# Designed miniproteins, single chains: the designs that were tried, part 66

Each design is a single chain, and the fold is of that chain. pLDDT is the mean over its residues in the fold that is shown.

## One batch from the design tools (miniprotein)

Design m2291
Fold by ESMFold2-Fast:
Structure m2291 (fold): chain A 95 residues (1-95)
Amino acid sequence: SLMDEIQAVLQQALDLVKKAKELYQKDPNDYRALVLLMAAESEVQYVLNLLKRNPEVKLTPEQVATLEEIIKIAGELDPKTAERLKELKEEMLKI
């Protein structure tokens, strides 16, 4: 279902930012952490596009909490990526 796809993509984004944090904690100069954050941002953008095409579908409170966790972890590594993710979340919630 569409909700299963949204759930899977949000989980992938969360896994990516957690991996980015692991790399960053081992070496703050490891640029791969930023690459993984950009991949997570692309996954979140994909969820926004799914919601725009299906405006009757709303994120569950659990999915919103997952998105907030993604933003929090991203913000620990790169504030600019966190700000873009916050903008994506705000756009999702306005649908």
Scores: mean pLDDT 91

Design m2292
Fold by ESMFold2-Fast:
Structure m2292 (fold): chain A 73 residues (1-73)
Amino acid sequence: MTEEEELAELARKQIDEMYKKLVELIKNGAPKEEIDYLIELLREFADQLAETHPEVAEYARKKIEEIEKLRKK
């Protein structure tokens, strides 16, 4: 694996961990401020990745969309 491929894999793992934490927070009725903060961090991470790893950035954005749908129920 190249350094670029390794960074992409690490980024996907980070996105998956943030998604898992967000789902747990929503399920447990965590404060809106805590959920909003993590969503914002994930959006910032996606924006940073958009320059070098656009496919991974899109993956993160899809996860954000899933979280927003969960919050609306």
Scores: mean pLDDT 81

Design m2293
Fold by ESMFold2-Fast:
Structure m2293 (fold): chain A 71 residues (1-71)
Amino acid sequence: SAAKAAELEKRAVEHADQLMAIPGKTAEQVRREVADFVEELARELDLPKSTAEAIAGKVHLRVVAMDSEKK
């Protein structure tokens, strides 16, 4: 459902933000950990893999943007 997809996206964004706040953790490590998190939570929420992949892609773009703005 759209509500479950929104819940997955919200939790994935919150998880990515928390991981990006950890000193010394790279954007690549964050993207890998977020991908694993999204896959597991999507399974728990009975969401299709295509929805999980789309949400992971959106969050990965967010992580790349955050990493690019770190100076």
Scores: mean pLDDT 82

Design m2294
Fold by ESMFold2-Fast:
Structure m2294 (fold): chain A 81 residues (1-81)
Amino acid sequence: MSKEEIIEKFAKELKELGVPEEKVEEMVKILSDESLTIDEKERGLLRIIFSIAPEMSEEKLKKVFEVVGKTMKELEEYEKS
């Protein structure tokens, strides 16, 4: 799977969970930024998620964290390949 495919799947899953498109676009920009480390990308995503957490149900928020964790793992494995 390409890096672009990983990021596209991430964006689609977050939109399906009700994350606003503008916030998904901000997270996609962070994931696509080659100057950022994996740790910096994860921290950036978490800051955006915490900004929208009060507007989301606990169930949806849990799924958002699962999607983020899976995506970060896939990107780390891609960089090692």
Scores: mean pLDDT 81

Design m2295
Fold by ESMFold2-Fast:
Structure m2295 (fold): chain A 55 residues (1-55)
Amino acid sequence: SEDEELSRLLVEAQRTLPADEVAALMAKVKTAFENGDKEGLQAVRDELRARLAAA
């Protein structure tokens, strides 16, 4: 599911990316989730995939 993918990407980010980048991404996830912003959640998933692919 999309929620399972988001959780997996966040776990990988916590292990792979600098702590400040992870904090920024986590803040975006929290904001999108609190606002019920499905498009924002998709954008954060895309950003996580892109950053992990570049790392």
Scores: mean pLDDT 82

Design m2296
Fold by ESMFold2-Fast:
Structure m2296 (fold): chain A 89 residues (1-89)
Amino acid sequence: MMSVEELKKKAEEILEEIEELVRQFEEAVRQGDYDKARQILAEIQKKIAELAEIVEELRKQGEDDFAEEVLKRLGELVERIMELKAKLD
């Protein structure tokens, strides 16, 4: 079981990974490589699910303020994805 410090570190690392994947997704959509964009989107969805598990563990350990900050940052990334996802349809 990870400590609170390890959970916070892991949350930051996953957020950075999602940010990089979002940039790759934006580029794939811009290039018209929709197959690659869909593959990247699937990876983003897996990372979001992993981050959600960590957020719930942080909340169980009393780290509500940090968890809320992480969710706000994730929400901004999700908005970017949703704006571009409409172009895939």
Scores: mean pLDDT 84

Design m2297
Fold by ESMFold2-Fast:
Structure m2297 (fold): chain A 86 residues (1-86)
Amino acid sequence: PPLSPEEQEIIKDAEKLYTAKGWEERVKLAKEIMEKYPDNPYAYIAPAQVLYHLLFPEEAIKLLEEGLKKFPDNPYLRAALGIARS
């Protein structure tokens, strides 16, 4: 399905992880996104996708597992986790 406007804003916020100067800054930015959008599973999916693209698959998996604890029945979190584990 097409992305909602809120999901698109989350993706824009997650893109800041590409320009972060180090791991500590990426963790801070990811946490800020999760705190800003606490009820949206995409707050975990979007930062995890960026981390996976930056070749941090273990950290991407960790974020997706954390998201799945909050949203255990979310099919997009389960799908993203499956891809990240591949």
Scores: mean pLDDT 82

Design m2298
Fold by ESMFold2-Fast:
Parts: sequence; structure tokens; C-alpha cells
Structure m2298 (fold): chain A 64 residues (1-64)
Amino acid sequence: MEIVEEEREIETTNPMQALADLAAEGYKITEVVDLGNGVLKVTAEKVEGDVKHVLTVTIRTVAA
């Protein structure tokens, strides 16, 4: 199995929706770390065939 590591940054007014969107893309959220001040560090995994995608997402909550 090949492991592919990816990083994303997301700015959003709704961090719960951002997590829901990742799940809709087929990612399984494995870890959520609250760094404070509206910043979440999320680790998510998706397996496609013989490739495991490990995604690290920094979600920053911004004002609407």
C-alpha cells in the first residue's frame, strides 16, 4: 500500500460544515486537535485501491 500525504488550509465561517465536506469527499476523520483561537488541525484518511491518502487540514474560522 502506497501512502500519499497531502496538506490543505481552509478558511471558513462554519468549521463543522468544512468537516462534513471532507466526509462527503470520502475522507474518514481520524484526529481533530483544537489549537484555540478558531484554529483546528484535522487528520483525515481515504483509501482508494492500493493508495492511502493521509490529509492534514488546518481549518481557520473567520467572521461571517
Scores: mean pLDDT 81

Design m2299
Fold by ESMFold2-Fast:
Structure m2299 (fold): chain A 105 residues (1-105)
Amino acid sequence: SLFDQIEQLASEFDEDVRLLTLLLLGALRENNGVVTREQLKKTLKERMGMSDEQADELFDLLDLNGDGVITPQELIDFLNRVKEDEELRRKVVELAREAKQRGLS
């Protein structure tokens, strides 16, 4: 399944990106494979301590089609971009680490 493909891709990343990926996968599973901006922002804010700005930024990076929802295919496409694009990877790692640090405060 696409979910199994995402789980396999998650295993190829460092801890911060892996944990973020598994959280996003969980949100997709809980919402029958389609996550809205509001659902994703709620999950990121509640489980990772992200700000509204950080959650919006991450959603925009995932929503490549601009349709206002995230699908398993868009998450797979995003993860493949993170593997190939050093600048995007650094931004995603920064977002994940800042969220973790805020959760400890």
Scores: mean pLDDT 79

Design m2300
Fold by ESMFold2-Fast:
Structure m2300 (fold): chain A 82 residues (1-82)
Amino acid sequence: SAAAQAEQAAIEQGFRNTLEAVRQALALVQAAAAGKPLSAEEQQAVQWFLAHGAEEAARAAEILAEQGRDDFAAAFREVAAA
């Protein structure tokens, strides 16, 4: 149905948004390691990623793999492994 297709599209967009957020947080972790000065918001993103980013990425990978979205699952696994 159109409603089921819209729900699936919204779920996929949610995972795209999550993937972008964890990739951005990982980039900030790498920037901090390179000595880049970070804003307070960027420092909070780094702390979140170190505490939860890998877990969030791994969870998204499991859900996407169950849905047959191996492309997204692989991308999230790469973030979780970094």
Scores: mean pLDDT 78

Design m2301
Fold by ESMFold2-Fast:
Structure m2301 (fold): chain A 60 residues (1-60)
Amino acid sequence: AALDENGALGLQIREWLEKVERGEITLDEAIAEAQKSGNDELATALRLVKRARAEAVPAP
């Protein structure tokens, strides 16, 4: 069965975050790529993740 759009979005978020965790790209670059592709839902979700991570691990 096909995944719902919400399920597919969750997998896309995870894939981009994996690349950020590996240091291959920054979270800002992932957000920019989502915006360029016209995927506003993915871009918004990544921005929310960035906000949550900033609260958990503030930059010095």
Scores: mean pLDDT 73

Design m2302
Fold by ESMFold2-Fast:
Structure m2302 (fold): chain A 85 residues (1-85)
Amino acid sequence: MKIEVFTTSGGRRVAYNKEKNIAVVEVDPGLSPAVAEMAAALDLIAEFYKSGKKFKKVVAIPRAEADRLGDEGLIETVKKEAEKL
């Protein structure tokens, strides 16, 4: 299983499972949940055009939770999401 952690051009942390095409992405604080998720989705669409990374499933998490989890916790989260498919 290959998981990578990267930061998008929009400054969002992502943990990505390349085999299942699942991403866990942080969403901006201070926006409504729907707007924050839309902004993150647009950022990932830009990442697809830049890198060719495919995102079949995207899981949005609050930035405060991403800060608490760190890179290792983000990797664990995307592994758990991959197991649900």
Scores: mean pLDDT 79

Design m2303
Fold by ESMFold2-Fast:
Structure m2303 (fold): chain A 90 residues (1-90)
Amino acid sequence: SLIDEAVELAKPESEKEREAVRKILQTLVNENLTKEQIDKMLSIIDERIKTLEEALKNNPDPEFQKRLEREINFYRAIKLVLEKKKEELD
């Protein structure tokens, strides 16, 4: 399913985190968003991912890099859900 695919993109480290991510993404799927709202959210997410990837590239701290990678994975999961919601709108 879309939710299962998005949860795996987030790469949860525990079953509790997996359940929490699933609930967040399911809430997003259930939101009544317009195409304009989705486009704005996608633009913000793309810019956030770009910023995090730049920070990851320039940061020598392995623990900080791991935290940045987790944030990037979570935004990629949200992006997948939003892109699929946009495809279903006419």
Scores: mean pLDDT 86

Design m2304
Fold by ESMFold2-Fast:
Structure m2304 (fold): chain A 60 residues (1-60)
Amino acid sequence: STDHFKKLYDKIYKSSDKKTQKKIKKFWNSVKDKMDDFTPSQITGWSLQIIGIQQDDDFK
């Protein structure tokens, strides 16, 4: 659900460093305008994208 995606965003954002937070917030801002059109598959993909941003910062 959209609420699940919002909670995941908040949780990851709060646990991330400032650099990762900036990337996650950019992604969030790119998708927030599409929230009314969210399907379960899109929500899952977007959740994985946020996790990917966090993991990419650990690799760098």
Scores: mean pLDDT 71

Design m2305
Fold by ESMFold2-Fast:
Structure m2305 (fold): chain A 75 residues (1-75)
Amino acid sequence: MDEELNKLAEEAGKILKEKEDEVSEETLLRAERVILRYYLLRDAEGLREFVEKLKEAKTGEEIEKIVKEFDERLR
């Protein structure tokens, strides 16, 4: 479980790092909160969904929308 969560968190972080110049600092902080919340909840399925959505994003605007949606979903 921890190995899968760590791998998914690393993958999300790598995608966000690659796109950091295309997104706001606020969006990066929100994305870190999303990753942390799924990690603390031990929700590998939710974190995987987040990673898959980030992989499908083609622009920084799409990443910002995805991060906002997941951050708001987690309250």
Scores: mean pLDDT 82

Design m2306
Fold by ESMFold2-Fast:
Structure m2306 (fold): chain A 67 residues (1-67)
Amino acid sequence: SEAEIVAAFRAQAEAAVASDEPIVTLRVPWSGLSPAARAEVYQILIEAALELQAQGKQVVVVPEVLE
């Protein structure tokens, strides 16, 4: 479900913020989401990016694609 996809991305972002890794990759689930779910993912991404920048981490953002 969209809620599960959004929750999984939130968990990924929280893990990234909590990690001690200097370079963090965030895999963003854009495909198959409603505009509302995309807005939630975008807000999570912005909040995580701001926190990661505050920690001095490098952030790599890639789309999550199903092969």
Scores: mean pLDDT 80

Design m2307
Fold by ESMFold2-Fast:
Structure m2307 (fold): chain A 88 residues (1-88)
Amino acid sequence: GPLSPEELEELVRKAEERAKQFFDEYLGPAIDLAREALERGLTVEEVYKLAKERGLSLKQIQLAITLVGLDRREFEKAKEVIEKLKKE
């Protein structure tokens, strides 16, 4: 038989918690890589390789680089990296 209403409610709650935590976990590593890319002047190839090794999507890396670039007032540098990543 299917789950009880109480069991279904618990699964929905856990799914919502996992989705939120998953977002935080994905954004955290992406921000760390973005800081490394901007601080060390990593090449597009190095950023792409590290993103793959860390299980990060290209969109998450692009968002993180934009956020770190804004925070560090390095928006033009961040934009250049993003444009190069889009061509890969």
Scores: mean pLDDT 70

Design m2308
Fold by ESMFold2-Fast:
Structure m2308 (fold): chain A 99 residues (1-99)
Amino acid sequence: SLTVAEVKKLAEEEGDSVARAALLLIESYKEQIEQFRREAELAGDTKKAKEYQEKIDEINKMLADPNADIKEILEKAAKVVFDEVIDRALERQKERLKE
């Protein structure tokens, strides 16, 4: 798999569309996790807000490492987003069963 440094070079210096898409997808997932963090803060769930902040910090630390694997960063960011989407879907199903 490509490193962060290799993907950034392909995207920024060579104009590679797939490399640019990978970096944009990571940023999109980070923005979604930040939205989940804000929603948790507004709900008063300080523990959940802290957990999302820790995930953002971990992704940012990996992105700052030029030797980090871009696929591992993408998979990590995607998992945080999809886990929350699944949790929300399950809670909606649970509420329907009460009706």
Scores: mean pLDDT 86

Design m2309
Fold by ESMFold2-Fast:
Structure m2309 (fold): chain A 114 residues (1-114)
Amino acid sequence: MRAALDAALEAARRETRRLAAEAGVEVEGSLRAAAALPSSAVGDPSFYASLEASPLVERRIRERDPALEGPFVVYSAAQELIGRRWVRSADDLLDALGELFTRAQAGEAVAGAF
């Protein structure tokens, strides 16, 4: 129940799709995963694979709008955690994304979207 955050996240997804189309990059899986982040998607391997697959789009968004932190945090924070940990163990991946989910559900990861 955060209408302003939902609007901001939708704007970020729209901009992500625009930039992805310009770069010829597939991101719909990652956008669906990011949209589901506040919910209980922990334990779905396809969710984690989708989040990992979009570093080029994240870089392109940051290059064009480095001030876009708020709605972007939910999208890029999972990839930041994956990038800082190692994606060689499903358990390590689940732990890293589980931490992000806990923070997102508590409003922490999305609260940075003020």
Scores: mean pLDDT 42

Design m2310
Fold by ESMFold2-Fast:
Structure m2310 (fold): chain A 80 residues (1-80)
Amino acid sequence: PLSPEELAAYDAEFDEVDVDGDGVISREELRAYVRRRYPHLTDEQVEFVVDGIMYLADTDKDGVISREEFIHMLRILEGT
């Protein structure tokens, strides 16, 4: 399980990605974040990362990622 400090760090990262502050991450916002964070990735690599995150986190199938979905995805990935 993630510590409170780790959860706070992931929450802060979500807030950075959620530029509009509406409490959800759109595919467009996520793509912009990935490009900003990893400027050396090709378009194909950026889309691969975005698709993977959307696939794991978008449990509502509405095309956006909530704060809860984003943190849940990170917990799954760090569950060793």
Scores: mean pLDDT 70

Design m2311
Fold by ESMFold2-Fast:
Structure m2311 (fold): chain A 102 residues (1-102)
Amino acid sequence: EEEEKELRKKYFELKQILLAVEAREKGMTPEEFAERLYEIAKEVGDGETLKLFEGIKALDPTIRKFVYLALYEEAMLRADREIEKNSLETIKKQLEEVEKKL
């Protein structure tokens, strides 16, 4: 149903924000970040995101490197914007609520 798809999408988005914060704190590379995002997408069961990552993995290594960098930069900017609007604590609480419904 539509509600389940929205919950999975929201769960992935919240996890992505928290991962971006962790990546910045730990100094993760764009490649390490992308690998972790792929694992989260697989765990959540987001077929669209999984298909996207499979496509990226099939790219020439040089092009893939630039795609991973772009993905990383966009994720960082998005995380900063969301944390500015909502406290990190609020984001964590939203994640817990979504997890309870999944």
Scores: mean pLDDT 80

Design m2312
Fold by ESMFold2-Fast:
Structure m2312 (fold): chain A 94 residues (1-94)
Amino acid sequence: AKKKLEEVLEEAKELLEKYKDNPIAVKYLEELIEIVEEALKTDDILKLIGLILRLIGLQLDIENDKSLSEEIKEELLKIAKKAIDAIMEKLKEL
């Protein structure tokens, strides 16, 4: 679980560098990174569930954002799903 969260964090930081000139993509990626960093440092089941709910909200915001290109939208939704899956894996190990 920790390894998968660390892999998601690394991939999200790479996407942040790739899309650094897109302020909307940067905003979503910074929020994702914050959620993943919080998931890495907590073993509280209720906090981890709350972080999953925050990621689901983020996915909805990204899907409804008309200012994002389809390519960027697909990459952001993919990393958000990986983050949810990694937190779910951590919950399974607790």
Scores: mean pLDDT 87

Design m2313
Fold by ESMFold2-Fast:
Structure m2313 (fold): chain A 64 residues (1-64)
Amino acid sequence: SSEDQRLQQRIQRLQETIATYKKEIEELKKRFPNDPEAQQRIKLLEEHIQTLQAEIERLQQQLS
């Protein structure tokens, strides 16, 4: 259905966003391993990833 297609597309976009955040975390750890501001950014990105993963799980439940 068109609704299932929209849910699948939203899940894919959320997964792509998570991948982008994970890449940013890796770059911050490599470039600024002892920077408190970078460490704070990493923590915020990790919290965002957890929220997005929970949203993906909710959307997947709607698919069946």
Scores: mean pLDDT 88

Design m2314
Fold by ESMFold2-Fast:
Structure m2314 (fold): chain A 89 residues (1-89)
Amino acid sequence: SDEEIQKGVDSLLDKGIELARKHGREDDAQRLEEIRNSSLSPKEKLEQFIKLLDEIREKADRSDLEFEMELGVLEIHAAVLKLALKKEE
């Protein structure tokens, strides 16, 4: 349902903010909060989240295995929500 998808996207953004702050990435956390608090649709919020995750991953220190694994979990969660949104269309 749209309400379940909205909750999923909000939860994903909240997890992204928590992860960014845990790793001292306050600028990334602020950008995620701006997406979270925007008037964008769940689909648009998810698209912005995925774009930001791609930017973070490309710039991240690949030797930080904990951060890489936690980013991977968020990417899987985002992919599941993207598939759920596609089924509603």
Scores: mean pLDDT 82

Design m2315
Fold by ESMFold2-Fast:
Structure m2315 (fold): chain A 65 residues (1-65)
Amino acid sequence: MESVEEALRELGVPLSDVKLFYEGKEIKAESVEEAREALKDLPEGTTVKVIARRGFFTREFELKI
């Protein structure tokens, strides 16, 4: 299990350029703390899709809670 902070740090992108999706719905978060609180309410073993954009490059990966 990796924290949201570790995943975002590895991507090297600002939170404003990262989008989180759960069951096809976007999780709205304006800060790392808000993202962490939203993910705490999800069931253990849940997979969240992360889309990170850096300039003209887009990276997609899955984060397991």
Scores: mean pLDDT 65

Design m2316
Fold by ESMFold2-Fast:
Structure m2316 (fold): chain A 93 residues (1-93)
Amino acid sequence: MEFSENIKKQYEKAIEKLPEIVRKARELFEKQGKTPLEIYEFVKKELSKYVDDGTAETLALLITRLIMEGKSYDEIVEELKKTLKKIAEQKLS
């Protein structure tokens, strides 16, 4: 039970930080011309502070893809929150 609560708290912090991470990742791509790989590495590093490496890699790939597809900030944040919630639910099951 305590283990599940600790995972929940970590994922809640990740969800809270997603808007800022997405904003910075978009700025790196759109304003600074960073490559998809550089954006992926930036997002993975930021998310690995809150979630496990596998989850961080999955979300970093997703955010990089959505930015490359030209999705809006709101669409990217919403999709990431849904994905992170699904991953958290699978780990707690």
Scores: mean pLDDT 79

Design m2317
Fold by ESMFold2-Fast:
Structure m2317 (fold): chain A 70 residues (1-70)
Amino acid sequence: SVTDLVQRKIDEGGSLNEVFNVISQNLSLDDLLRFLDRLLDRVNANPNASLSELRQMILDVVREIEEERK
């Protein structure tokens, strides 16, 4: 799953750009736009989030989008 690919990239110490690249290569344009919109909303609501919290937000949003496609 895309969620598993993203989790692996995070576990490997990948940069946010590398994580985003995995997402953009594996989501449709429509799902990618939904991902970006939801992620930006969460980031704006949590402006002091740590890098680890941001990585968790990314993973959670990707998982939510994949669950909606089942």
Scores: mean pLDDT 83

Design m2318
Fold by ESMFold2-Fast:
Structure m2318 (fold): chain A 60 residues (1-60)
Amino acid sequence: EFQELISEAAKEVGVEIKVDAETPEEAMRQAVKQVLDKLSPEAAAKLYEKIREKIAEMEA
């Protein structure tokens, strides 16, 4: 669920990450940290926006 959303968003930003979390907050925190380390703060911001868009679609 959230793991799939985050993985897809990360691929769109240009990185592959692994998330092991049972809550959406923890999963997002892990993803943002990995993108910050591997790419840049700008890429992390794009990841955050992509995740929010996908969550909005899920809530619709």
Scores: mean pLDDT 74

Design m2319
Fold by ESMFold2-Fast:
Structure m2319 (fold): chain A 114 residues (1-114)
Amino acid sequence: MEADELLKKAIEYLRKAIEHVKKAIESTDRETQIKHLEEALEYVEKAAEYLSKALMLRPDNPLIREALEAVQEAIRHLKKALEAVKNGDFETAKQHAKEAIELLERAIELLEKA
């Protein structure tokens, strides 16, 4: 698989993850929030896998590395958001979810320039 195809797939999964995170923070139902955050985590983890493969093919591209770092930080925030929802702390969950969205949007911008 060519590096450009890997980057395209990563961006696609990151966009899907953002949509699910937004649905989670818009929902007032705990089960729906958990479902969307879990789906977002799955998509972000797939994106990280594709970015790792792309970085192996283009190790000298700093934008791919920075995007992967942003994606990994977003995964940490999404895990904290999911834990907060499970504990009934929706305010903390929304804060971490918003931070994840900002990191994922930054990753997409970096990858579109890569």
Scores: mean pLDDT 89

Design m2320
Fold by ESMFold2-Fast:
Structure m2320 (fold): chain A 80 residues (1-80)
Amino acid sequence: SNPLEEVAELELRHLEEVSNGSYRAALTMFRNERAASTDAEKQADLDLIAEGIQKVIEEGEAAVPYLREALLEAIRRLRA
């Protein structure tokens, strides 16, 4: 019942709020979850999100749409 785009936007907002704009802290959290996982599909989804966060760190605000798309793709895979 929740649109995938709405879920991705809520997760992006949550990352912005909890990191206080520090995407490096968010990247560390996702990398730690990836390292703790033995599920290859979950690792792939976490890697996708981490790549999006890394792009925002490197390129700034202009890369936020790539992070949003990475979150959308991960959510689609989890809900397919």
Scores: mean pLDDT 74

Design m2321
Fold by ESMFold2-Fast:
Structure m2321 (fold): chain A 74 residues (1-74)
Amino acid sequence: SAEEHRAILERIRAGELSLDEVLAAVERYIREGRYDWADQLVVAAHLVFDAAASAALAAHYREALREHERQLAE
């Protein structure tokens, strides 16, 4: 829901979510076709995560989007 999405964004900005928790949420949104929400999580995480965690998140997000796009193309 939009309320749950807002809560996740707030928790990311507060530094309350781990990289693994953000990755799980991003993967769920991609599976649900909520690319707008997945992108918002990645953007919010870049504001609070260190360079290594931000790079890992960006790489995983890119890979998950490509895999999902390939599945839709079949």
Scores: mean pLDDT 81

Design m2322
Fold by ESMFold2-Fast:
Structure m2322 (fold): chain A 68 residues (1-68)
Amino acid sequence: MSAEEYGKKAVEAAKKGDLETADLYAAGVVLLIQQGRASRELGLEIAKELEEAGAKESAKGVRDAALA
């Protein structure tokens, strides 16, 4: 899956209150950022959407990876 697909699934899970599933998909975004397969800008956008959806810990993980 692409970082956009992982991000979308993470945000959808977070909106449903499934923070465990949100974190699993967010970990996929983190991995793709670390591999240079997702941009910093995309990572920051996904992190913002995760935070707005209530997945603050997952959002922090994605943001930290994007800013590394």
Scores: mean pLDDT 86

Design m2323
Fold by ESMFold2-Fast:
Structure m2323 (fold): chain A 82 residues (1-82)
Amino acid sequence: MRMSDEEVEKQKKIVEELMKKIEEAVQLAQQGKLDEALKQIDEVIKKAKEELAKNPQSLLIQGVLSEAEVLREMVKRMKEEA
């Protein structure tokens, strides 16, 4: 079955929103606001996991989750080194 155009559009909008939050978290980390960056990343991971629970085969959401998890590990390492 083809995914409906409406479902594809909804997935793209969610990805765009989550990617914007990842970019904000990167900027917070660059400013040394590591705790604020981690909080933002954790919200992205939570939202991505909730969306994957609804659509487990969504490669777009899986991609965002993977990127957010990598960023989370990087920020945690920065906090340990600070």
Scores: mean pLDDT 80

Design m2324
Fold by ESMFold2-Fast:
Structure m2324 (fold): chain A 54 residues (1-54)
Amino acid sequence: SMEDHFNKGKEYFEQGNYFQAVVHYSRALELRPDDEEVRRNLLLAYQRWKESLE
């Protein structure tokens, strides 16, 4: 479900695993494309993941 993916995204984000947070937030957004909270969390996770590669 969307909630399962959103919750998994938050768990991975809290662990600092930003790549897995991006994966799960992306899946949540596919199920609820207009969810602004999921979109904001995805963008933040993506930003943190990109920063971790520098």
Scores: mean pLDDT 84

Design m2325
Fold by ESMFold2-Fast:
Structure m2325 (fold): chain A 75 residues (1-75)
Amino acid sequence: SEALRQALDDAATREAFRSVTEETKRLASKLSEERQKQVLERLEEIKKLGEEDPRRGLELLIELYREVKREVQEQ
């Protein structure tokens, strides 16, 4: 069933979105308060975009995660 496959893909995308968001917040907590605020505001924007386009939202979230992870590693 294409509907079942789509539902499973959607569930996997939502779980990935949740997990990457939580890890991004955890990493951002190691940055300055100003940068933490910027990351949280960007996560809210990405969440809203992901409600309309889950795949694009996840791509933007992974990009933000990589940026935050790099910033933490460069400290």
Scores: mean pLDDT 85

